# Designs tried in a protein design run: designed miniproteins, single chains, continued (4). Part 72

Each design is a single chain, and the fold is of that chain. pLDDT is the mean over its residues in the fold that is shown.

## One batch from the design tools (miniprotein)

Design m14644
Fold by ESMFold2-Fast:
Structure m14644 (fold): chain A 56 residues (1-56)
Amino acid sequence: MEEVIERLKKEAGLSDEDIEELRETFAQLPDPEIAEAIMRGEFEKARKLVEEKLKK
């Protein structure tokens, strides 16, 4: 998990706040759609999914 989050920070340009929100989301409800997007290297898609679930 931590290695994946570090890659999201580098590849998708996420801020420290975005990283913390991702960690909390994965701890509370590991979303299979977000996990699959990350595993496929679709970091932009994963970022949008996180935003939609947390804010929208």
Scores: mean pLDDT 65

Design m14645
Fold by ESMFold2-Fast:
Structure m14645 (fold): chain A 69 residues (1-69)
Amino acid sequence: MREVTVEAEVELEQGGQRTTTTIVLTAPEADLEAAAERFVAELLAGGRAAGSEAAAERAAAALRAAVAA
C-alpha cells in the first residue's frame, strides 16, 4: 500500500507576533481523507477545550486544502 504525506502551514498573528505551524500527516493513500477528517475532528475539539477555536479552525481548513490538492 502506498503512503502519502501532506503538509499544511498555518500562520497565526497574535499581539504583533507571527507564528507558523506545519501540520504533517502521513497515511496510506486509500485512508488519507479519513485520517485527515479524524485529525480535523480532534483539532476542533482540542481548540474548543483550550479556548483556541479560531486557530484550530485555521489548521483544519489548511489540512483539508492540502489533502484535496
Scores: mean pLDDT 73

Design m14646
Fold by ESMFold2-Fast:
Structure m14646 (fold): chain A 66 residues (1-66)
Amino acid sequence: NLEKAQEYFNKGREYFENKDYEKAVEYFKKAIELDPENKEAWAGLAKALEKLGKKEEAKEYLEKAL
């Protein structure tokens, strides 16, 4: 369901903007589960993981955004 994927992606961005990086990771992962072709969701997940200090995990997800 692409509509649900967009909703989760938007929630991920909102949490990221509010500096709630743990919830941003959660919602970006949910967006990717429904729409794995959403490169912006993979990039958002990588950025949120970087903010949490999980640099190794962030690199893995950034590669999938390409």
Scores: mean pLDDT 84

Design m14647
Fold by ESMFold2-Fast:
Structure m14647 (fold): chain A 67 residues (1-67)
Amino acid sequence: PLEELRALLDETVERAVAVYPQDKSRATAILVGGILRAIGMALEKGVPFEEVDRLIREAVARFDAAV
């Protein structure tokens, strides 16, 4: 279940980074949308909050490092 969440966040970051040079607002919307979807999946699967928080923080850090 964690690997599925990480894969979703990884894909979300890649898509957001690809869009960022053309439209920062759209890139941010993609990132936020992916994070909300990941939270929904985590709640459905009973993933601990600490693991979800860590994965989200890693995703945001990777986005920030790439833009």
Scores: mean pLDDT 81

Design m14648
Fold by ESMFold2-Fast:
Structure m14648 (fold): chain A 66 residues (1-66)
Amino acid sequence: KALELLEEGLKALKEGNTEEAYRLVKEAFLAAGLSEEQAEGIARKLAETKDEKLFEDAKKLAENLL
């Protein structure tokens, strides 16, 4: 679930839909058990930076939380 949402978020980012990428990443980390504040922080960083490498790191973090 969380990993699927992260993949959709990366797809949205690649398509230029930054707002949707933010929402999907936030939902992914909430599903992985992070707090609202932590999930928002990560989602904002990924959406604003637009760095695919950070999405790889985020997927690894989500895998370790599940």
Scores: mean pLDDT 77

Design m14650
Fold by ESMFold2-Fast:
Structure m14650 (fold): chain A 118 residues (1-118)
Amino acid sequence: MPEVVESGGGTVKEGGSLTLSAKLSGFDFSKSSVSWVREIPGNGARGVAGISADGKTVSYAEEVKGRFTISVDHAANTAYLNMNDLKVEDTGVYYALAYSADKKLLVAGEGVQVTVTA
């Protein structure tokens, strides 16, 4: 079955860095867009970053611009979220979402916890 497996979460001090990874399996990665969303308990989920299937269109939430970078490695079937200059407000559960336009299928990972301490 198609699946997304995330890694790279953890606890860091403010100003630190983390890289999240999402391994995509069971579907054509070259035809799939990838986005990262963040869930804060009690505040819902919101978009953080997105990249199109061809890698040419990239988008970021305003609060992470200049600090976070989304990238894809098609040979490794892996998407990355490089998070620099982390802030306490970046704390949450991060989910990778892969969307296959040809199959109209959205696959989500189980989420990784990121905790930023002051």
Scores: mean pLDDT 83

Design m14651
Fold by ESMFold2-Fast:
Structure m14651 (fold): chain A 60 residues (1-60)
Amino acid sequence: KKEAAVEAHREILREAYEVLTPEEFDRVSDILVAELVKRYGIPEDEARRLVEEIRKEFES
């Protein structure tokens, strides 16, 4: 399920958020979006939205 793939990467994104600048984090987010599209068949717009939801959790 696509949610499981996103959750598997959530820990990586948490660690990246603590260490990287916002610009670097954006690049990591783009890589994750590309992987979700390529390997899990998630539409790009949906993958982008899922990654943004994770980011909002860290920023709140």
Scores: mean pLDDT 72

Design m14652
Fold by ESMFold2-Fast:
Structure m14652 (fold): chain A 107 residues (1-107)
Amino acid sequence: PPRVPTPEELREAVELARKAVDHAQKAIEAAKNGDYEAMQKHAEEAGSYATLAASLLGDDDLMREAIEHARKAVEAAKNGDYEAAIKHAQELLDVARRILERAEERL
């Protein structure tokens, strides 16, 4: 069975997941404004916070999804691919929200 997180790790995961949600929302906003530099920075931050939060939960699938969507969002931003950038930033936001919900459910 997967490792069970402590109450302290669950509280930390909630805080990290909240930061991931905030940065993912900012990445979407930056992409909509054509600010791909800000989009890249916020997508990278969202991915990092989401990955750390999922790791504390012991959820390898959510951790892999966070890494993948953050990577694709950053790549799309570097290529100026608006459609792909918005899509992957939204998928990263959805992953971050799922991590937050699971962390809160276990508190």
Scores: mean pLDDT 87

Design m14653
Fold by ESMFold2-Fast:
Structure m14653 (fold): chain A 74 residues (1-74)
Amino acid sequence: DKLREEATEAIENEDWGRFIRLVVELLREGLPLSDELIERVTGYFRANGKEWLVDLLRESIRKREAPATDPAPA
């Protein structure tokens, strides 16, 4: 995942503005975030009062980790 890799690089360079933008993009694309990334993102968002981003992150993770449901063809 190019966006995830780019987000990791942004963390290493302490480019938090770019990091936030990339995380939002990852959530929009529905791409998986690593546990390490999730912890760092959550901590950063809380520190900066970005509660809505924490909520989006949690919702995205929960949706992906939801128990397997049989496909319901429409």
Scores: mean pLDDT 63

Design m14654
Fold by ESMFold2-Fast:
Structure m14654 (fold): chain A 67 residues (1-67)
Amino acid sequence: GSSMADLRQKLAEYLARTGSREQAREELLKDGVSEEDLDKVWETIDKMAQGGRDGAARLAAEEAARA
């Protein structure tokens, strides 16, 4: 349940710190997160990014504010 949200949060923190997908993955592996769980979190993030809803909504809101 909530474990995937926790993994996504940790991934975001390590990505912000390292600036690298590979380094963030290595840090999470050192924390005891399995490669399988990392792959699941990555797939979820990729699907959310491809859904583009938050990014598209933000861009649309900014465009509307400037129009």
Scores: mean pLDDT 67

Design m14655
Fold by ESMFold2-Fast:
Order: sequence, then structure tokens, then C-alpha cells
Structure m14655 (fold): chain A 68 residues (1-68)
Amino acid sequence: MKVISASVAILLIEEYARPDLSEETYDAIIARIREQGRITPEELLELLREAGASEAALAAVRAALDSL
């Protein structure tokens, strides 16, 4: 099982999913990821889906994760 660093996860959210998230939701997700220090691709995608990210944003994040 591959894991990604908090820094990589945050970069992907900023690039692909940020416009879909409220400031409050974004801050909560970023705080959680920073506290954990690492996250799996599946956990990241699930957090974004639960936060209301669009299918386009989820597809872009998934494609970027598959390219790591």
C-alpha cells in the first residue's frame, strides 16, 4: 500500500480541488492531513468526496496520484 506525504496531498488539493471547497472545509482537511503527516491515495480521495469535491476534481487528483 502506497502512502503520500502531507505536503504532496496538500499540493494536489491546492491544484485540483481547492475551488470546490469552502474555506472552513479546506482548513479542516489541511489541518487533519498535517496532523497525520501522511495519507493513502484512497483516504485522500474519500476525504475530498465527503467534502463535496466535483467528479472532475476527483478525477484530476486520482490521475495525479496514479502518476506518482
Scores: mean pLDDT 81

Design m14656
Fold by ESMFold2-Fast:
Structure m14656 (fold): chain A 67 residues (1-67)
Amino acid sequence: SLEEEARRLINEAKQAIDSGDIDKAYELLKKAREIVQKLADEGHFDAAAELVSQIRELEKKIEEKKK
């Protein structure tokens, strides 16, 4: 399912952040955002909102680490 794909990408992004591969983390989060948009378009608003929240938290963590 799209939800499972988005969760997989988010988990892979967490792994990339932990390993210091920031470029890979950005690409994975970008793909996750595309899947989340499809979930919202299909009416899965609760799942989309939860996943967007997780993506934003990881993006913020990346930006803090770049300082």
Scores: mean pLDDT 83

Design m14657
Fold by ESMFold2-Fast:
Structure m14657 (fold): chain A 104 residues (1-104)
Amino acid sequence: SAAARAALAARYRATAKRLREEETPLPPEVAEIRAQVYELLADALESEDPAKQKELLQQAIALVDQEIALLEELYARTHDFDVEVELSLARMQKSVLEIALKNI
């Protein structure tokens, strides 16, 4: 429903705000990229134009690829379990977004 999409978009915007304003275990550069991904996902949910949804999802996937690259570099240097968890979450998010893009 339109109400459910709006509610999810609002939650994504709230998550983006928390990533920018609250102290997180993520490196600041990764937190900022993740915040931008959530805002693009909120914009896609609020858009009724399939072409715009596709463009926004492609932009989100490109940002997730940047996030993955940064987390892979950090994990190679640190072998930190928390970094491995965040990397796994980023890879899962990419897969979900690629499926969503295919269904537009």
Scores: mean pLDDT 90

Design m14658
Fold by ESMFold2-Fast:
Structure m14658 (fold): chain A 87 residues (1-87)
Amino acid sequence: EKEEEAIRLLNRGYRALQAGKPEEAVKLFEEAIKKAEESGNHRLVAMAYEGLARAYEALGKTEQAEIWRKKAEDHRKLYEEEVERRR
């Protein structure tokens, strides 16, 4: 449930970015992060933080975007480590 909600919010956030609505995208990605964290899915958390970083870049807030990219990278490394352990 929460994982599916995170995916839907993530998709809506990226659509908002494509529509030139970065402020709307920020709100959608923030909610996606909450749902992804509640689901325990590091891949979805990383994707949501990457989306948030892109939205902040679109707003001209490059310092904030860099912070979110680092959070996305941290969660991506956690996901990649879990995938390695399963192989």
Scores: mean pLDDT 83

Design m14659
Fold by ESMFold2-Fast:
Structure m14659 (fold): chain A 105 residues (1-105)
Amino acid sequence: GARRALESLLQGLEVAGVVSPEERERLRALIEAGDVEAAAELLRERLLATPGISDEAVRFYTTVFRALALVHHGEISEEEAVRMIAEELGIPEENARGFLDSLKR
């Protein structure tokens, strides 16, 4: 579910050097506390501080992270998360779903 997808995303961000282990734990703590917007803003700040990252990549990771955190807290359904990601990024819903499914593997 959303928890596994969030953990996979956070692991990928740490491996890529976007977030430190301490920042990953801070993001997890904010998600568990229900502070989705604070978590999304912290991630956005770390992405913007990453050398060579594109504006499209910042928007992509921030949007996916926010949507998954909202599903984890029961604020939206997984289907609503797929629609939110597709609309915000201007991509087909099938592409948004495929990406989310890849994070659950």
Scores: mean pLDDT 83

Design m14660
Fold by ESMFold2-Fast:
Structure m14660 (fold): chain A 55 residues (1-55)
Amino acid sequence: MIEELAEIAYYSVSLVASEEQAKKVKEKALEAGKENDKEKTEEITQKLAEEIVSK
């Protein structure tokens, strides 16, 4: 599940930003997933994607 979330985040960010930015979001999503529940991990991943894309 966490890996699926990270993969989706990677793909989504890669469509609107650079591959490097997409990789960073994927790595952070996987890290967040180890310490947080699924719902919190989704929220953290969304915020990270927004911050990276808005730069």
Scores: mean pLDDT 73

Design m14661
Fold by ESMFold2-Fast:
Structure m14661 (fold): chain A 74 residues (1-74)
Amino acid sequence: DEEAKKLLEEAIEKLREGVRAFEEGDYETALRYAKEAVRLAEEAAKLAKDPMIKAMAQRVKKEAEELIRKIEEA
């Protein structure tokens, strides 16, 4: 399940970068990374044959969506 793992790892990295930008007050950059994380996590979940990878991808998507909400409230 190599492709799904790569997409999940990219989603996690984008989410981390989004959180970092949010903490720095760069809401525009944070929003872009959070949206990318949602997209990559969705792709990972669709491609995942391993139920654990699928579950992790769904969690990353939820966390990225939560980041988007926090940015909108800031």
Scores: mean pLDDT 87

Design m14663
Fold by ESMFold2-Fast:
Structure m14663 (fold): chain A 70 residues (1-70)
Amino acid sequence: LEEEANKLVEEAVEAAKKGDFETARKLLLEAARLAAEELAKTAGEEAAKEALERAEKLIEELVKKLEEEA
């Protein structure tokens, strides 16, 4: 699962390099969801929800900055 999430992040980086920020955003959000599902099993659903919300905000900020720099 960590391996699957890392693969999605790598695909997101490649999409961003090609200027496809919409695909990069979707792939990063999918990786965050997979990581949150695993976190829910160890730290509980509430901790996973908070981590996912923080990750979604960071992803949106990152994509926005990359679009502004492009």
Scores: mean pLDDT 78

Design m14664
Fold by ESMFold2-Fast:
Structure m14664 (fold): chain A 92 residues (1-92)
Amino acid sequence: SRERLEKDKKLALNAVEALLLVALSEASLGDVEGALHQIRRAEELAKKTFPEKAEEIEKLAEEAIAAIEAGDLEAAKEYVKKFVKLLEEALE
């Protein structure tokens, strides 16, 4: 049913957001490798759930990774917010 598909997409969005928040937490503790791993997991789940947004998802994931590798946590948080907003808009 449409209701079940919408529920499954909302659960996937919540999981993606959780992975991105864990990535920011790991980055803030100096675990860059852990943070990158979580962003890539979030990217893969997001692309499977919203394939129509795959290119935009990849770009935001790459920008978040670059910010984390540069030690720019403020920029990383901004890209994470844009990532979540993109998926929220795709859900509507």
Scores: mean pLDDT 88

Design m14665
Fold by ESMFold2-Fast:
Structure m14665 (fold): chain A 66 residues (1-66)
Amino acid sequence: SREEAVRLAEEAYRKGEPVGILVEGNTVTVKAGDREVVVEFDSPEEALAFARELHRRYPNVVLDVV
């Protein structure tokens, strides 16, 4: 879920761990350590907006768009 993805990014940021965010069409995958959260959106624009907002708020986020 979106809330789980935000929590994963926030927890990793607090721990100083890197977070990978992969955007593929309507899907955003957030990965930190051995944990992964996948979020599906109604449009690619919403997916990209969500990923960019996480990247803006948490500077340890590495954003990759496919």
Scores: mean pLDDT 82

Design m14666
Fold by ESMFold2-Fast:
Structure m14666 (fold): chain A 62 residues (1-62)
Amino acid sequence: SDAAARALSRAAQAYLNGASPEEVQRILEDAGLPEAARVAREAIERGASVEEVVRRAAEAVR
């Protein structure tokens, strides 16, 4: 959905700007995407690139 795409874009920008894993998770949770939030946090904790974080989070939205 457009709302999910906007939330993912916002989370990606926050991560690029040095936001904590908790902050990125909160952005996605506040957007109503708790599974994407969990997946994004796990990917960040593993040191994944922004592209990998967005890809995995987007898969969790479906």
Scores: mean pLDDT 84

Design m14667
Fold by ESMFold2-Fast:
Structure m14667 (fold): chain A 58 residues (1-58)
Amino acid sequence: MLARAVAVVPKTSEEDLELRPGDIVEVLEEVSDTMVLAKSLATGEEGLVPKVYLEPIE
């Protein structure tokens, strides 16, 4: 599933994925009700992202 970041997502730990508004990610896994493991299509980096910052585009 592809999703777009709707806000700045800060990197607060080593496992977090840093995103800017408009960044496109591939959601790899739902790790909890509030968090996903995602891959940035721009950088290829993987990390945790709060679902609240992502808007599905597929």
Scores: mean pLDDT 80

Design m14668
Fold by ESMFold2-Fast:
Structure m14668 (fold): chain A 63 residues (1-63)
Amino acid sequence: SPAYEKGVEALVAGRYDEAVKYFEEAIKEDPNLAEAYRLAATAYSNLGRTEEARRWQAKADEL
């Protein structure tokens, strides 16, 4: 998914807000893309958004 690849690029660049946005787009395209949930959780954690990070990690663990 182009959205997933852009999310990874943003995450590596430390642009966590952009990374979250792209991973949300990737998940909208493929709701079973477990890795997008995990990486979104990582981005949320880096933003200090711990409750979102936990929710996204939990979704990944269910896939």
Scores: mean pLDDT 86

Design m14669
Fold by ESMFold2-Fast:
Structure m14669 (fold): chain A 74 residues (1-74)
Amino acid sequence: SELDRIVRIARRAYDELTAAGVPVSEAAYLIQKLVEAWRSRDPALWDQLEAELKALPNPVLREIGLRAMEELRA
């Protein structure tokens, strides 16, 4: 189901972030933003999120976030 797909993507991204040493609160916040963008189905919100992710100074957070975004959009 679509919900199972989204939960799997979100869980994998969260696990990758926390395994990389990202604080639980920061990892949870990023996953929340990704899920909200998916729920909105607004292309403009996806473009804004992509720009925000690309501007992040932490390359690990940026890479994991962009990958999760691509998977959620597919």
Scores: mean pLDDT 83

Design m14670
Fold by ESMFold2-Fast:
Structure m14670 (fold): chain A 94 residues (1-94)
Amino acid sequence: GVLELLEPFKKEAEKENEKLIKEAEKAVKEGKFEEARKIREEAEKRARELLEEPERLLKRDGAKRGAGYVILQMKGEIYLETAKRIEKIIKEAE
């Protein structure tokens, strides 16, 4: 089904975002709060690009069907959630 086609893209995005969270946690543990904030800002920027400019991204990649939009929306939501998790880590350490 369509959901099975989406699972590899979800797992890839989750792995990339787990890495961002670990890098932010390490930065906070080392007292590098500015580095953690930059990681959060990168996650927010990526989420914005995926959620607000999906037509531009899909046109560039030649994807013309709704599955492309669902993939970008899903990835954007994962990056947005990651940014929120990083913000919480920063606030709890301050």
Scores: mean pLDDT 76

Design m14671
Fold by ESMFold2-Fast:
Structure m14671 (fold): chain A 79 residues (1-79)
Amino acid sequence: MWEEAERLVEEGRRLAVEAARALAAGDEARAEELAREAERKFEEAVRLAGEVSPEAEEEAKRRGLEAVAEAARVLEEAL
């Protein structure tokens, strides 16, 4: 399940960055939709990682936080 959790974190990262870009472009509706999808991906990744081990769950959470930080940086740079 870790490989699936890792893929979900990567998908969430891509969606979060796209949400940041949409928000910077003024498309709040699209940004909200993409952000919700990213959130669902991160939530599922953490859940699946937790089924593997507590260490995997913490790693998934850490990667999710890094993805959110990257999206925030993209938004800051676009504004």
Scores: mean pLDDT 83

Design m14672
Fold by ESMFold2-Fast:
Structure m14672 (fold): chain A 80 residues (1-80)
Amino acid sequence: EAEALLEEGRRAAAAGDFETAREHYERALELLEREKGPTHPEVARALEALGELYRAQGDLEKALEYGVEAGMRLIQYGLS
Protein backbone atom coordinates (compact mmCIF):
# COMPACT_ATOMS: atom_id res chain seq x y z
CA GLU A 1 0.00 0.00 0.00
CA ALA A 2 1.34 3.40 -1.02
CA GLU A 3 0.29 5.08 2.26
CA ALA A 4 2.27 2.48 4.25
CA LEU A 5 5.33 3.09 2.05
CA LEU A 6 5.08 6.86 2.64
CA GLU A 7 4.84 6.21 6.40
CA GLU A 8 7.86 3.86 6.31
CA GLY A 9 9.79 6.44 4.28
CA ARG A 10 9.01 9.16 6.84
CA ARG A 11 10.24 6.91 9.68
CA ALA A 12 13.46 6.07 7.80
CA ALA A 13 14.09 9.77 7.05
CA ALA A 14 13.53 10.67 10.72
CA ALA A 15 16.16 8.05 11.64
CA GLY A 16 18.61 9.54 9.11
CA ASP A 17 18.33 6.54 6.78
CA PHE A 18 17.94 8.60 3.62
CA GLU A 19 18.60 5.71 1.21
CA THR A 20 15.81 3.58 2.70
CA ALA A 21 13.49 6.63 2.77
CA ARG A 22 14.20 7.34 -0.93
CA GLU A 23 13.47 3.71 -1.88
CA HIS A 24 10.15 3.75 0.00
CA TYR A 25 9.11 7.13 -1.46
CA GLU A 26 10.05 6.06 -5.01
CA ARG A 27 8.05 2.84 -4.63
CA ALA A 28 5.07 4.81 -3.27
CA LEU A 29 5.32 7.22 -6.23
CA GLU A 30 5.33 4.30 -8.71
CA LEU A 31 2.28 2.69 -7.08
CA LEU A 32 0.33 5.96 -6.86
CA GLU A 33 1.04 6.85 -10.51
CA ARG A 34 -0.11 3.37 -11.59
CA GLU A 35 -3.22 3.27 -9.38
CA LYS A 36 -4.41 6.90 -9.49
CA GLY A 37 -2.70 8.43 -12.53
CA PRO A 38 0.21 10.87 -12.77
CA THR A 39 -1.68 14.08 -11.84
CA HIS A 40 -3.45 12.84 -8.70
CA PRO A 41 -2.80 14.93 -5.51
CA GLU A 42 -1.36 11.87 -3.71
CA VAL A 43 1.30 11.65 -6.46
CA ALA A 44 2.19 15.29 -5.75
CA ARG A 45 2.50 14.38 -2.04
CA ALA A 46 5.01 11.62 -2.87
CA LEU A 47 6.98 14.03 -5.09
CA GLU A 48 7.03 16.61 -2.26
CA ALA A 49 8.28 13.93 0.16
CA LEU A 50 11.17 13.18 -2.23
CA GLY A 51 11.87 16.92 -2.54
CA GLU A 52 12.02 17.32 1.25
CA LEU A 53 14.30 14.29 1.48
CA TYR A 54 16.78 15.78 -1.02
CA ARG A 55 16.58 19.16 0.75
CA ALA A 56 17.49 17.44 4.05
CA GLN A 57 20.55 15.98 2.28
CA GLY A 58 21.57 19.42 0.92
CA ASP A 59 20.73 18.54 -2.70
CA LEU A 60 18.83 21.75 -3.36
CA GLU A 61 18.77 21.34 -7.17
CA LYS A 62 17.05 17.94 -6.91
CA ALA A 63 14.73 19.27 -4.18
CA LEU A 64 13.64 22.12 -6.48
CA GLU A 65 13.10 19.71 -9.41
CA TYR A 66 10.72 17.56 -7.32
CA GLY A 67 8.90 20.62 -5.95
CA VAL A 68 8.35 22.05 -9.44
CA GLU A 69 7.17 18.65 -10.73
CA ALA A 70 4.68 18.30 -7.84
CA GLY A 71 3.29 21.78 -8.57
CA MET A 72 2.95 21.03 -12.28
CA ARG A 73 1.08 17.77 -11.57
CA LEU A 74 -1.37 19.64 -9.32
CA ILE A 75 -1.95 22.35 -11.97
CA GLN A 76 -2.74 19.64 -14.55
CA TYR A 77 -5.14 17.99 -12.08
CA GLY A 78 -6.96 21.29 -11.47
CA LEU A 79 -7.30 21.93 -15.22
CA SER A 80 -8.77 18.47 -15.85
Scores: mean pLDDT 84

Design m14673
Fold by ESMFold2-Fast:
Structure m14673 (fold): chain A 60 residues (1-60)
Amino acid sequence: MTRITVKGLSEELAKELAKKINEEYPDVKASVKGGDLIIESSGDVVRAIGLALRAIGEGL
């Protein structure tokens, strides 16, 4: 399991991104904790990292 934490988001924005990720990528789990977006993937480190980088880049 790979866990990537995206920081620098508001709790509201992190929650929105987590919802989108969970809907579109069922093999990935996204959650929010204290304004941080946590993305977990089982065995797919590249995918988890890619999603974290996209979240930062989108600036949602």
Scores: mean pLDDT 71

Design m14674
Fold by ESMFold2-Fast:
Structure m14674 (fold): chain A 89 residues (1-89)
Amino acid sequence: SMQVQQARQLTTSPDPRVRAGGVLALGRLGHRDEARRQSDRLLREFPDMDPRVRRALQLIRDGNLVRAGQVLRQADPQAYQRMIDIIRS
């Protein structure tokens, strides 16, 4: 779907916050296994990322997408809003 393609495009960003938004969007679109794999890669690639973004990715890995969204919204409201825009498109 177009939404999945948009979410995947965000996961290619050099910015870990933008990538976290894309990974959360994949999870919310039902691509949970892909979201989990992408979360693991992001956590390895950016070990020094914002601790709140790291927490959101850990929650995605654990399948807790609602809590992950809440944490991401506090850490980066713009990344969260970008995810919502994809889900609602």
Scores: mean pLDDT 88

Design m14676
Fold by ESMFold2-Fast:
Structure m14676 (fold): chain A 100 residues (1-100)
Amino acid sequence: SLIEELQKDREGTLERFLAGLLQKLLDAGVSEEEAIEIVRRLGESIGLPEEIIERAIEKALSGEKIELSKEEQELIDKIVKAYKETGTIEAALKVFLSHK
């Protein structure tokens, strides 16, 4: 159905975004455990199913290239910067929720 297709499109977009965020956190020197926790907290904050969050984590850690829009990359950079400047998941979450 159209509604199911739109939901899958949203979930696929968010899965890709979270995977890209996880890779960027790792590239910025955040530990794998902390990066995974950030991604889980962000996904949970917007009501994403656990299955989608786990797929995003698996995709990021597989070394698969994540294709992101310029807007998605800019948001990810802001989230990573907020976390690196404060050391808190809450700061990353605030940036994410302000744009999602």
Scores: mean pLDDT 82

Design m14677
Fold by ESMFold2-Fast:
Structure m14677 (fold): chain A 72 residues (1-72)
Amino acid sequence: VINDIEEAVEIAKKEPVVFLTRSGTDAKLLEKAGATNAGMTFYFMSDDTRQSLIDKGLSTGKKLLLVGSAQR
């Protein structure tokens, strides 16, 4: 869980990425790990908002990355 978030932050430092997560806890961990300082974009995703957030993420021209453990 923590390793997945740290790996996500390291990816974002190399290239522009939009993160999607179902967990408010994972979103806070991303922020604490430097997501805000690295200029990363992340969204709290629910089933109802999944497609709209994917579309919004794609419109930025950035790569979309689901935080893996958020679905575990």
Scores: mean pLDDT 57

Design m14678
Fold by ESMFold2-Fast:
Structure m14678 (fold): chain A 62 residues (1-62)
Amino acid sequence: SLAEEYRRLLAEYLARLREMLRAAGVPEAEIDRILAEVRAGAEAALAEDPEAAVAALRELLA
């Protein structure tokens, strides 16, 4: 499903973001907070317009 595809892409994006933030020296507690906020925003976007959300996340991962 589109939602399953989005959540797989989101997991990949969040994993990359976590490693980038670690490389930048951001503390783990702050990384966890940032990733939680990004995930919440992404789930809200998926609920509003699944097709647009998937397209936007694919662009971010390109």
Scores: mean pLDDT 85

Design m14679
Fold by ESMFold2-Fast:
Structure m14679 (fold): chain A 71 residues (1-71)
Amino acid sequence: SLAEVIEEATKIAVDAVLSLYPDADREELEKQARPIVEKRVRELAAKGFSDGDIRETAAMIASEEVIKKIE
């Protein structure tokens, strides 16, 4: 389901940020990443991408945007 893809992509994005910034607050990262993931998952799903491609791409974009806010 789309909701499952959103949850998985959010977790991947947060884990990626925590790998670079291990002292960051997980809950705050999830709060920042989730709306970015939700927007991107919906956009990519509308374009006909596979669930795997959506998950990977949305997670990558969300992690990049969250890192930009830290730096």
Scores: mean pLDDT 88

